# Designs tried in a protein design run: designed miniproteins, single chains, continued (5). Part 99

Each design is a single chain, and the fold is of that chain. pLDDT is the mean over its residues in the fold that is shown.

## One batch from the design tools (miniprotein)

Design m19432
Fold by ESMFold2-Fast:
Structure m19432 (fold): chain A 90 residues (1-90)
Amino acid sequence: MKEETQKYVDEARKRLDEVKKLADEAMSKATPEEANRIAGLVALAEGHVKRAETYLKLGNYEEAKKHIDEANKTIDEAEKFIQEVLERVK
């Protein structure tokens, strides 16, 4: 369980870093409204990853997992919206 929680936190962090790169590209081509939504989703996901990392350091694996589940959900929403924006600007 402890090693699995660390792996989930690390995977979510990697996904977030990849989404941030896609967000930077999409926001340069997006409308202000689209850019604000992308920024908001990225900020929300980053907040959950940071909380999960903090709870992991404190040994609270249950709370860390809850925040990782929320981060992954928010990252999924961000990825879908970013892809829609990128397809529009092709």
Scores: mean pLDDT 85

Design m19433
Fold by ESMFold2-Fast:
Structure m19433 (fold): chain A 75 residues (1-75)
Amino acid sequence: SAAARAEAEALVARGREALRALDLLTAGQHFYQAGLLYESLGDRARALAAYEQALRFVSREQAPEVQARIARLRE
């Protein structure tokens, strides 16, 4: 839906804003949420880009689940 795409785009923008503030974990969470929304919309390319950005900044505990989603989308 258009609303879900707008939400995903807003999450990417908030992730970038968090990076400018050096709030790395918040940036990782926003990119991860954007990836989930793009994936639900079938937008594989934008989901991959968002998950790859998320992987750079999420916690060590969360990284395996992000990596699994990236691997699945690349198959």
Scores: mean pLDDT 88

Design m19434
Fold by ESMFold2-Fast:
Structure m19434 (fold): chain A 77 residues (1-77)
Amino acid sequence: MLEELTEEEKRILKVLYDNFSKGPLTPEELAEKLGMSVEEVKKLIDRLVEKGYVTITPDGRITLSEKGLKVAKELKK
């Protein structure tokens, strides 16, 4: 079954891609960059983790998975 990404999920993936060289981001940093609430960002992150696009580090930061990195590159073209 092909899952389609929402516009909000695409925005998170693009922000993570743009900041990939800086390392994993906190939910608070993502919320600031996206102009969203931390609560909204956490809900979107939970869905992206379930879909396999992002990983949460042991210290609670968010980074792109291999799958997420490939998709984010395509979204930035």
Scores: mean pLDDT 81

Design m19435
Fold by ESMFold2-Fast:
Structure m19435 (fold): chain A 61 residues (1-61)
Amino acid sequence: MELSPGLAAFVEEALAGMRASTDPANVRAAGDVVVAVLRHHGAEALAEEVERFTREQLAAL
């Protein structure tokens, strides 16, 4: 991944928080923020993976 160390750490922390959350609103909001940040940085393929991850987490709740 062509992400800065800080951006990579942010994404990793956000995904861990989403995985641990039982609140659908928190999972959706966090997923939307991560996707927007990744798209802003041109990481479209990773943004699509995060969208799938968010959808799967919401379906599992």
Scores: mean pLDDT 80

Design m19436
Fold by ESMFold2-Fast:
Structure m19436 (fold): chain A 68 residues (1-68)
Amino acid sequence: EVRKLRSLALYYQALADILQHQKAVEEKRLAGGSPEERAKRVEELQAKYDTAKKQAEELRKKYEELAK
């Protein structure tokens, strides 16, 4: 089902972009407040970004193969 795989790939790519932006915001805020809590949030956002990016790439490969 090429359309569903393509839609899911676009969704995970958009999610990765959002997570990357959120991580950048948290990184800039590490200069103040509770540095341990912010560092943990940055690590969690990085892990979620890596997962979303991997999902987007896997789904893209699947729909490209099906479109052949």
Scores: mean pLDDT 77

Design m19437
Fold by ESMFold2-Fast:
Structure m19437 (fold): chain A 75 residues (1-75)
Amino acid sequence: GSAEEMARAVAEGAAADALGLALARGSDEEQVFRSESGDARGIGRGDRERAVGEGEYKGVRAVVELSLEEALAAG
């Protein structure tokens, strides 16, 4: 895939992880994802109803907002 596609995938994963943790724990959660190679980085911030993920891959950045409703529809 393209670098933009990979950056978006990282952002979506970070948002989903943050939302899942917030839902499981009933609190706001922040998740930081880093690869050993430095090619991919992600930050997820979420509460029980929504999360925002920021992803970067090879200098390309993407931001994704994920709602609990969207996450439940995807699972």
Scores: mean pLDDT 67

Design m19438
Fold by ESMFold2-Fast:
Structure m19438 (fold): chain A 80 residues (1-80)
Amino acid sequence: MKITQEQLAELERVLAQLRATPDSDLAGIARLVAQAQEAAGLPGDVDYALRLARRLGGSRFKAAAIEGIQRAIEMGRKHL
């Protein structure tokens, strides 16, 4: 999959915001996850992300989201 430099920059911006977001801010984490999905060309689903954040807890969900976004950035850079 070809990813644009603009999409890559957007993913990096969202990753930085996720790292700065408190684990207790489930709504903030969910919005950022949806934004990362949209930046990757996928439909963002804030409601689904919020449900996962509530089930897993903010800390665990945030950590998984950060890892996923980092992998997307690394693969995007490899194919640019």
Scores: mean pLDDT 81

Design m19439
Fold by ESMFold2-Fast:
Structure m19439 (fold): chain A 83 residues (1-83)
Amino acid sequence: MAEEERRRRLEELLARTSNPVLREALRALHETGSLTPEQKIAVLEAAREEVAALPPGDGTTAEEDLKAIDEAIEKLRAGVEVK
């Protein structure tokens, strides 16, 4: 499904980022076997900052990725499941 593919793309983006916040979140996942909602939000916020550093209006997926990340963060904060 498109949402499943977007989740995979986001996870790939997170895995390829050299952001220290993402590394700490991945380390916590390995230790606990899962991410808490707070850790997921922290990872998404770090990914958002990385994507926001890309040139604006370049016709890339950056704007779409930012919107998807913002929506995911809002849903997690509202206690709604992110599909």
Scores: mean pLDDT 60

Design m19440
Fold by ESMFold2-Fast:
Structure m19440 (fold): chain A 58 residues (1-58)
Amino acid sequence: SLLERAQRLIETLPPELQALVGKVVDEYRSGRISREQAERMLDEIEHQYQLALEAARG
């Protein structure tokens, strides 16, 4: 589910990106954004995390 995905990201991500995931979850729970919009936002956060991981591993 979206919430399970968000929880796994929070456990894995650095604090600055955890805050962004939290905002996406809050907007989804408040009904401000759809599940599809929330998933797209999480995809963007994961992309940012991948860039950070590549920088750290190289």
Scores: mean pLDDT 83

Design m19441
Fold by ESMFold2-Fast:
Formats: structure tokens, C-alpha cells, sequence
Structure m19441 (fold): chain A 65 residues (1-65)
């Protein structure tokens, strides 16, 4: 949904900024793909968002290494 996409965009911006990384459209598109992937697999919107955020956080932490 548009609300879920906005929530995910805000998370990308805040988490990237927290780790000293540039919040790029590429990062948002990757997170968005994960979110839709989980939601299409049968997970509810809330859980799909949580899972996408968790994957993004791990990926960004690795990039900040």
C-alpha cells in the first residue's frame, strides 16, 4: 500500500542517516522488493514490513562496516 511504502521510505532514510550512509532510491527499491515479496508470500502487511526493515538494517550495517 502507499502507506506501507511511505513507512518503508522513512525507515530507509532514518536508518541510513543513523549509520552515516546515503539514503538512495536503490536502497528503497531493494527494501520495497523485499516487502512485496513477503506480502505476496502470504505474510500480513505488518509482518512483511518488519521483515523488510530487518533485512535492510542488516544490509546497511554490513555496508557501514
Amino acid sequence: SAEAEEELRKFVEEKAKELGLEPTEELFEEALADYYGFHNAGFDEELALRMAKMILELDLEYKAL
Scores: mean pLDDT 83

Design m19442
Fold by ESMFold2-Fast:
Structure m19442 (fold): chain A 82 residues (1-82)
Amino acid sequence: ASEKDLLTALEAGDEKAQVWIAKNLDKVDPKVVAAALVRAGYVPASEQRLIEEGGKEAILRAIYDKNPDNPELKALYEKLPA
């Protein structure tokens, strides 16, 4: 997915986009997703580097924190290592 598509869907609060990204973290560039999360207000700009360095786990945690009531995101989050 392009950065523009990710940003648009994430800013709209699209649960399908959040779930798709969470399920396909191995197919997305962590730097592209981190930038989109910062621009969409999921993560402060000061934490962008931490999301880039944390990769898949950090991205999933950021998305889950924004929408913790989504059952698919919760199931994925609960499978993360401690």
Scores: mean pLDDT 76

Design m19443
Fold by ESMFold2-Fast:
Structure m19443 (fold): chain A 67 residues (1-67)
Amino acid sequence: SAIRKETILGFRALAALVEVWLAVRNPKTSDEEIEKRIAELRELAKTLPADLREKVLKRLQELERER
């Protein structure tokens, strides 16, 4: 169903966002690895409904500012 699909995509986006957050907060993670994870999340965001995509990209921008 559409509701289940959106819920699953939401959890996938949240998991990917958490992985980016953990990479940014870990001083042992290289800039190249962080950029790779950010690029992967941006590609995932393209598959999301517009509302959820906007929220994910806004949070990602906030995380990039924390680098």
Scores: mean pLDDT 79

Design m19444
Fold by ESMFold2-Fast:
Structure m19444 (fold): chain A 77 residues (1-77)
Amino acid sequence: MIEPSDKDVAELEARIEEAEKFGSALEVAALYYELARAYLGQGDEKKAKEAFERSKEIAEKAGIPMEEVERLAKQLP
């Protein structure tokens, strides 16, 4: 498992901000899911949980199942 750098976290945060303005709720939720995985890879379980909860909240608000969010997240570059 590759340990994500601070750059990966910052890049995901920038992509989330852009997706919130111009993207879909599914895309935003998938990006938060990847952010949670990035924090988990760094060993920061608390930040990973917070990012995962935000992903879940966005998905639930948009009526999107978490399985679909996870599927899209696995396809993100």
Scores: mean pLDDT 77

Design m19445
Fold by ESMFold2-Fast:
Structure m19445 (fold): chain A 76 residues (1-76)
Amino acid sequence: MEELERDILLGIAEIAAAVEVLYAKRHGTPEQVAEARRLADRYIEELEKLHKEGKLTLENAQAIIDRLRAEVDALV
C-alpha cells in the first residue's frame, strides 16, 4: 500500500511542521511566529509537491522537516 504509506507520511510531516510553529509561538516574538509560519507553509508545499509526484519518502520528508526545525531554531 505505497499510496496509503505516502498519505500517512505526508500527514505526519504536516504535524511535525505544525509543532515547529507551536515551538516558535511558545518561545518567539509575534514576528518570529509569523516567519516560522511562512517557513512551515513553504516546506508543507514542498512535501505536498513530492507527494503529488509520488516521490515522497521517509528520507526526503525527514530532511525537509530537519531543515524547517533548523531554520525555526535560528529564528528563536
Scores: mean pLDDT 83

Design m19446
Fold by ESMFold2-Fast:
Structure m19446 (fold): chain A 71 residues (1-71)
Amino acid sequence: MFEVGKRNPEEWPEEEKEEARERMEKVNKELLEEIREFEKKNPGTASTEEVSKLVGRILRRIGDLLQELLK
């Protein structure tokens, strides 16, 4: 009835857990790079507040993604 495999990180094989974490870490890197590109494209036009808002939005997305994966 219930699936066995990539369900609940706790029950995943160690290898699958490692892969999931590596993927999340890679996503974090890509998001950080997007922030840099935003800053570069708007030099002097984007305030620290605007950058902080962008970071907050990105971090929120990461949180949602993690929650989605854990469900």
Scores: mean pLDDT 65

Design m19447
Fold by ESMFold2-Fast:
Structure m19447 (fold): chain A 71 residues (1-71)
Amino acid sequence: KKHEASILEVAAQVLFIAGEVAEWLGDRETAIEAYRGALETLDQAEKISGKLSPEAEALRKRVEDALRRLE
């Protein structure tokens, strides 16, 4: 299932980008949902692989910071 974890890390990146776009458009609700989805997806990837890649760990921090700013 290692390739499944990698796919989830990429999916989390896509959700983060969607959140940034929604935030830029002023759609706070969609941005929060997308960022929360990214965190949930990263958590699932970590459960499968046991550890996130360094890039995914950095992404988690960026998503957490974005959510803190919006909430």
Scores: mean pLDDT 83

Design m19448
Fold by ESMFold2-Fast:
Structure m19448 (fold): chain A 66 residues (1-66)
Amino acid sequence: SEILKEADEEIERFNENPEDEEIYKKTVESLERAKKYEEEKGNEEVAKIAEGSLELVKKKYEEIKK
């Protein structure tokens, strides 16, 4: 899926620049969009993976922001 590829690319960008708030926001938006898209398609397993990735990204950013 193109949306999943975009989300993966944003996660990679975030991992290279985990302190960048703008990259963080774009990564969160991409993952939230991917989750909703997969939920609407009935791909609940893939939507759960996107949700898990979203939680990990948020946790990592919060820990670095300390």
Scores: mean pLDDT 81

Design m19449
Fold by ESMFold2-Fast:
Structure m19449 (fold): chain A 72 residues (1-72)
Amino acid sequence: KVYSAEERAAMVERTRALGAEELAALADAPEEVRRALQEVGDIVIDGIAAGASSAEINAAAEPAARRLEALL
């Protein structure tokens, strides 16, 4: 499971768009929740751009995702 540079760029753009929609839906949420969601999004985008596997991205995002879950 190796993605081309084009495929990774498309995934980054799609992930960024989805993250922006989620942040817009949470505009009235506490700053801590919005920041934690942004942190998870940034880790996922960076991982996709670097060509990391889904398992590697999930492992890298886990601490930030746990932080987000604790705030909900």
Scores: mean pLDDT 75

Design m19450
Fold by ESMFold2-Fast:
Structure m19450 (fold): chain A 119 residues (1-119)
Amino acid sequence: AAEEALKKGEEYLKAGDYKKAIEYYTKAAKTGSPAIKKRAVEALIEVGRKALKAGDYKTALEALKAAGTALDDMNKNGEVSKEEASKYGIEITSLQMRALSELVTRDLVAQGKISAEQG
């Protein structure tokens, strides 16, 4: 059941297992009611935020990509308002831009192109 997938996602997220959290939240987003799908999108965004805060930019981007895919599916099916789709879309895009910016900054610092204070 999609509700069980959401619950398992939360359990894995609490345990720090982001990959399994993403897997189960993605399953909930594909199989759930519109309300369950919204919760799954919000949960995937939260995985992205937590991974970003932990410096795990690759996992953050994986979670945010899954959130974006789920949101796009909901939008195509008329399961989310235009206002809600815009709100979630902006949040996903902003977090993706931050993750990419951090990766680029880390790469430039590692190459000695900029100081850590500029990154």
Scores: mean pLDDT 85

Design m19451
Fold by ESMFold2-Fast:
Structure m19451 (fold): chain A 66 residues (1-66)
Amino acid sequence: SLRDQITQLLLDVAARLRAVTDPAVAQAIVDKMNDVMIAISSNDDATALAIAERAAADIDALVAAA
């Protein structure tokens, strides 16, 4: 389901957050996760998934740059 895909993305992000040592990068990841949680509560599942996928890509870029 779309909800299962969102849940998996959030679990993957949480695992990455545990490996992050830079507090600024960790805070940016938390902010992205909060945006996803707001999207889940405020939008349909397809829109929430699209926001979650974009957030995951942004997080990958932040981790790679750190």
Scores: mean pLDDT 77

Design m19452
Fold by ESMFold2-Fast:
Structure m19452 (fold): chain A 131 residues (1-131)
Amino acid sequence: MAPSEEEVLDILRNGSPVEKLLALAEMELDNLFKKMSVEQAEKVVEELEKAIEEAIKMIEEGKSMEEILKKIEERIEKAKDLFVKQALEFLLTLLALMRAAGLSNEEIIEVLKKISEYAKKLLEEKKKEES
């Protein structure tokens, strides 16, 4: 479930770095998905899932955060769809914030998996609204 504004404020004051970043990420995805058609949201979820899966694989292979960020930047440069580009730019920012916050590899993977699951949930909810 998307956190309420009061829940987000409590998390930002008292939450762990993982909880803070996840709450911010869910709010940004909610805002982005409200602006998209179902067709655009499907493309965004597909490209975001591919980028997240590659990032997790690179973390598990012991690649540096700089190499992971470079791969996301390459995906942004190749993206022709504005919403895909915005979603990937958001993922890039989130990864940079997780690194700056000093999250472990396990914590970064947890956040990335939850973001992927949340994006898929938003797509399913959007499909129901257009039924």
Scores: mean pLDDT 82

Design m19453
Fold by ESMFold2-Fast:
Structure m19453 (fold): chain A 90 residues (1-90)
Amino acid sequence: MSDEVIQQIKELLELAREALEKGDLETAALLLSAVRTLLLKERPDLPPEVVQQLDQALDDFREAAIKGDLEAAREAFDRFVELVNQVLAS
């Protein structure tokens, strides 16, 4: 993965974090979805288990957003970011 793509993913995650902190959960979910799409396009070699964990974290975030559960949304966000950072480190 190129340094430019890594920087783009990090920028999208920072924008998603800012949206989450402002309570704009719809924008945060959209930005996380964009990160997922970009990551899968650049890393088609990702293990299915990692893809499933990313999809689960994103689904958990969307469910928390629908319920207005900011604590659950933050937990799902943190799991998603941790998984992305692990992929970027490999």
Scores: mean pLDDT 86

Design m19454
Fold by ESMFold2-Fast:
Structure m19454 (fold): chain A 97 residues (1-97)
Amino acid sequence: EAEKLVKEAEEKAEKGDIKSALEALEKALKILKEQENPDPKTVAKVVRALAKVLEALGRKEEAKELYEYAERVEKGELDLKEVLKLLEHAIKLLKEA
């Protein structure tokens, strides 16, 4: 389910539908936050989808930083609970912008 929502977010971002992309990412995060041990690879996919949203918004440098961050998430270098909190905050800020 979370991976399907991430794909939806990527497709919406490519079409410039930022609101729907962010809503799909919020739903994916809710699913991942309910898991005691979320898969780092799936969490990294959420980070990459958010980077794609930033690219669609013209925020190319921030998108590049998130792609690098996603690699660190996938390698298990980061606390996934803190990553999920950071993603939740970032999505909320983008929805308010």
Scores: mean pLDDT 84

Design m19455
Fold by ESMFold2-Fast:
Structure m19455 (fold): chain A 91 residues (1-91)
Amino acid sequence: GVEARTQELLDRAQQVADETIKLAEKYKKEYPEIKEEADNFIKRSQELLDAAQAAAKDPDPVTRSALVYRYLEELQKLRDEFIKKMEEKKK
């Protein structure tokens, strides 16, 4: 049902945020010059994850599912943006 869907989306949001944070921490160690940029991606990932967790507490099951899904999409975009920027640094 909608409750199971909200938890599924929240679990995926956590996974995407964790992947972005782990990748940013790794590149921050390999390329000290990107530390500030990597720290910004870590912060934004945590803020979006916190927002998704807060949205998952909404009493309306349709609203919480829709909001968590939007935050998941933003987390996925953020991860893709970071990967693209890191690929550009390899040149």
Scores: mean pLDDT 84

Design m19456
Fold by ESMFold2-Fast:
Structure m19456 (fold): chain A 97 residues (1-97)
Amino acid sequence: MEEAIEAARELLIDALMREEGLSREEAEKLIEIVEAEEREGAVILYVGKDGAVVVIALTEEMVKEIKETGTLSPEQQKLMEELSKKALAEHKGLPLP
């Protein structure tokens, strides 16, 4: 599992460089910031309508719901979308759409 996560990390860096025009160092720093906030050990990659890529740390409640039902309720899905929009708006170093 850990080896697959490392491979996924490299793919995410490449995607951020291609879609957002970030340098490799900027993409790695963005991932490191999200990893530092990964308190529940769960992170989701969210892709906006404009191709903007945001990595979000899931809440404890979201992780619990996914483990119990295999999905998120509509209310939790909406919260995830709002967190994605907020993260994009708050990140000055990332080009906004």
Scores: mean pLDDT 56

Design m19457
Fold by ESMFold2-Fast:
Structure m19457 (fold): chain A 57 residues (1-57)
Amino acid sequence: MKVSPQLKQQLEQRRDDLLQRIKDAKEQLKTETDVSKIVGLELLIIGDELDLEMLES
């Protein structure tokens, strides 16, 4: 599929943002002790991983 340089840059930026957000959430999860925050971080990771899969499909 042929994409414009601008569109390619936007897709790469979105992918990088999702990867960074997942990484940051996983790092926070290592030190988090609040059950509500742990659940929130796990749901955020799952949602962002699904978005990443859809972007790569």
Scores: mean pLDDT 79

Design m19458
Fold by ESMFold2-Fast:
Structure m19458 (fold): chain A 67 residues (1-67)
Amino acid sequence: SIERGRALGEQAVEAVRAGDFETARRLGQQAGRELQRAMSVSPESREEAQRLLGELLRRLDAALRAA
């Protein structure tokens, strides 16, 4: 679901900030899978899921730069 993908993505970003890169990678992969599943539901879900994937990648990049 989009909501689960968003929640997992937030947890991945927090894991990067905590220096737990193994957990961050695992949670980020799970978030990506949930968002990719959401893309198959409807055009509206695809657009929202793509936006959230972009947001997740941007936030992960920012967190990694701060580490």
Scores: mean pLDDT 81

Design m19459
Fold by ESMFold2-Fast:
Structure m19459 (fold): chain A 73 residues (1-73)
Amino acid sequence: SVEDLLKKAKEYLIAGDYKKSTEEYTKAIQLVNEKIHELEKEGNYELAEQVKKDFEELVEKMRADYRAAVLAG
């Protein structure tokens, strides 16, 4: 679901729909933060760090894809 939200955010961003892009991206951030908070409450800091790293990688991929789209068009 986080990947789906970031995919939608990227698609809206490339289309120039900044409002919808921001809404989907905000939902993705909220979902990730809720998951990290839950894992930290359970004492699972190692998995919480992994979730954060995975999200950072997904966001960097989204940024790279956006840059490529802007340069190509």
Scores: mean pLDDT 83

Design m19460
Fold by ESMFold2-Fast:
Structure m19460 (fold): chain A 83 residues (1-83)
Amino acid sequence: MEATFRVTVLDENGEPLVSHDVTVPADASFAEAAKRGLEALDGTKDEEILSVEEVERLSETEAIVEVTLKNGTVRLRVERLPP
């Protein structure tokens, strides 16, 4: 069983820049969906990621995830879409 998550890159003001929908296992965490979304959006590889942290849970289906890379930090809004 798979689930679709919408991963949106946020700017420094929290405004959406770009989004991409990713399909992951239905039991995937918001952090896992965020990593897959970032890979799909800009080609970021696992070896470039220093840490992934869920910094805020907005609801059962939405969270803010912060991905720390060697050259900076990216903030993502991750939303589990309905089946």
Scores: mean pLDDT 81

Design m19461
Fold by ESMFold2-Fast:
Structure m19461 (fold): chain A 108 residues (1-108)
Amino acid sequence: MKEFDRERAIANLEAYLKDPSNKLPLLEAAVELSHATNITEEQVEAIIKRLTGKSLEELGKYLLSLPPEVILVTARTTPDFFKPLIAYPLIKALEPEIDKETWEKIRA
């Protein structure tokens, strides 16, 4: 398991703020935030469905509709144990928009 790097997550969120049309820094930040706890994607999906009735993709699309500043503040202020609840929806919404080679590089 990769260790959670808070500074790297913040740096990628700040890069996304500078150019919101480039989704790569946001995806890199989301992957990093998913490492904040050992909660799995399947567990996050179950929690999101129970609390909101939405899929990960639906919630991720909603988050992507928010201003970049709101996404940064939300990710930064959310407690570590809840960061995967934001991270996995963003990953699912962004994964189809990123080419396979770039996705494998970020995931590695």
Scores: mean pLDDT 78

Design m19462
Fold by ESMFold2-Fast:
Structure m19462 (fold): chain A 82 residues (1-82)
Amino acid sequence: DVTYLQSIGMPQDKAQVAADYLSGRTSSQVLASALELPPEVVQQLDQYRREGDVDEAIKLIVQHWVDSSVQEGIEDIKLAVA
């Protein structure tokens, strides 16, 4: 839900799009644009939706957000140390 996604640091607008996608109110293309998802992640999300694996779709969205946040932090540290 939106509250959970916001609790992990996702901005409200992006959390709303993710919640709308998970509830079937929007497309994977809209989600991909909002969260800057690579094509491979979009394909995996569409597969989970076809299989009805909503929990796996949620995990993938959360993992991508966490990985993106960690990667940005690593790049910032590299730039500061270089």
Scores: mean pLDDT 70

Design m19463
Fold by ESMFold2-Fast:
Structure m19463 (fold): chain A 89 residues (1-89)
Amino acid sequence: MKEVEELVEKARSTTDLEELLEALEKLRELGEEALKKKKYEEAEKLYKTALEIIESKPDLASPELAELKLRIETGLGIIDLVKGVEKVT
């Protein structure tokens, strides 16, 4: 989806915390929407991409980014649990 590609490119290229937070929050919202539609692979890709961007920008480390990272990691945890529901050992 072109919108996702534009958000990823903006988030990767920005040096402004506010722009980064805005782009990452939009990516998280798209991932959450994909989860609601049971598009687990799409949601996982969106969350992992956002997490990689956060980890690639230590210079922009902030409490706001840390909170957003936690929310993204929580989404990934939910996907992992859902994928495992029928094959729990």
Scores: mean pLDDT 79

Design m19464
Fold by ESMFold2-Fast:
Structure m19464 (fold): chain A 94 residues (1-94)
Amino acid sequence: SREDALLIAEVTAAYLRAVVGKVTLDNAIKRGYSKEEILKIARDVLEAAENAIKLADEVIKQTSNPDVIKVLTDIKKQAEELAKEARNIIKELE
């Protein structure tokens, strides 16, 4: 239980970094930050989201607990959506 909780906490921390980055990105766009500043923030969000996806995949392969796998799969899916949104913003600005 403690080991499973630590695995979930590690992936959740990586995911929350991407979520905080996305909030910063949305606020930068709303406040009319420069294209250069928005691109920098969007790339940081993409890197954080891709890191969370990679970490979730690595942890899922290391556990046989179906409840942990389900939680991590849900987090991975949310991180994939954040990565997609960040990539779309980068593409529109390039």
Scores: mean pLDDT 88

Design m19465
Fold by ESMFold2-Fast:
Structure m19465 (fold): chain A 63 residues (1-63)
Amino acid sequence: TLDQQIAQSQAATDKAKALLAQGKYDDAFATLKAGLQTIAGLSDDDATAEAKATVAKLKAQLA
């Protein structure tokens, strides 16, 4: 359901934020990419682009 997708997306984002706070950028990227592929059904290329954009936004919020 949409509610399940929202909950899973929030969990992936929270995990990525924790990894970014630890300086684990590659792990944060991998977590977001996997979430985008599994939850949103994005292709590898689209998931890669969106995960990179999301990591950049989260880094800005943590700075």
Scores: mean pLDDT 76

Design m19466
Fold by ESMFold2-Fast:
Structure m19466 (fold): chain A 95 residues (1-95)
Amino acid sequence: SEIEKKLEEVREKLEKLREDLKGLKAYIESSTELSEEQKKQLLAALEELEKKLEELEERLKKAEKEKDVEEAEKVLEEAHRAAGELQRRLQAILE
């Protein structure tokens, strides 16, 4: 029961991160504050992150099936780290 709860929490956090990234992509595409070159660079970075999240999704599915909480938490940590790197790139581009 504790294992199932922790796996559900990781799943919910990863899904929320994926939805937040979809919102960020829509925001970047519609932004009047970003130049076309900045949008191109940020959308390319988002595409790289989207590919990484697809790989992490497959790892999470396996961890859920095996009830491996430690692996599931590592997947979430890697996802947050990648999102943090994107945020740092966004700040650098916006100078």
Scores: mean pLDDT 84

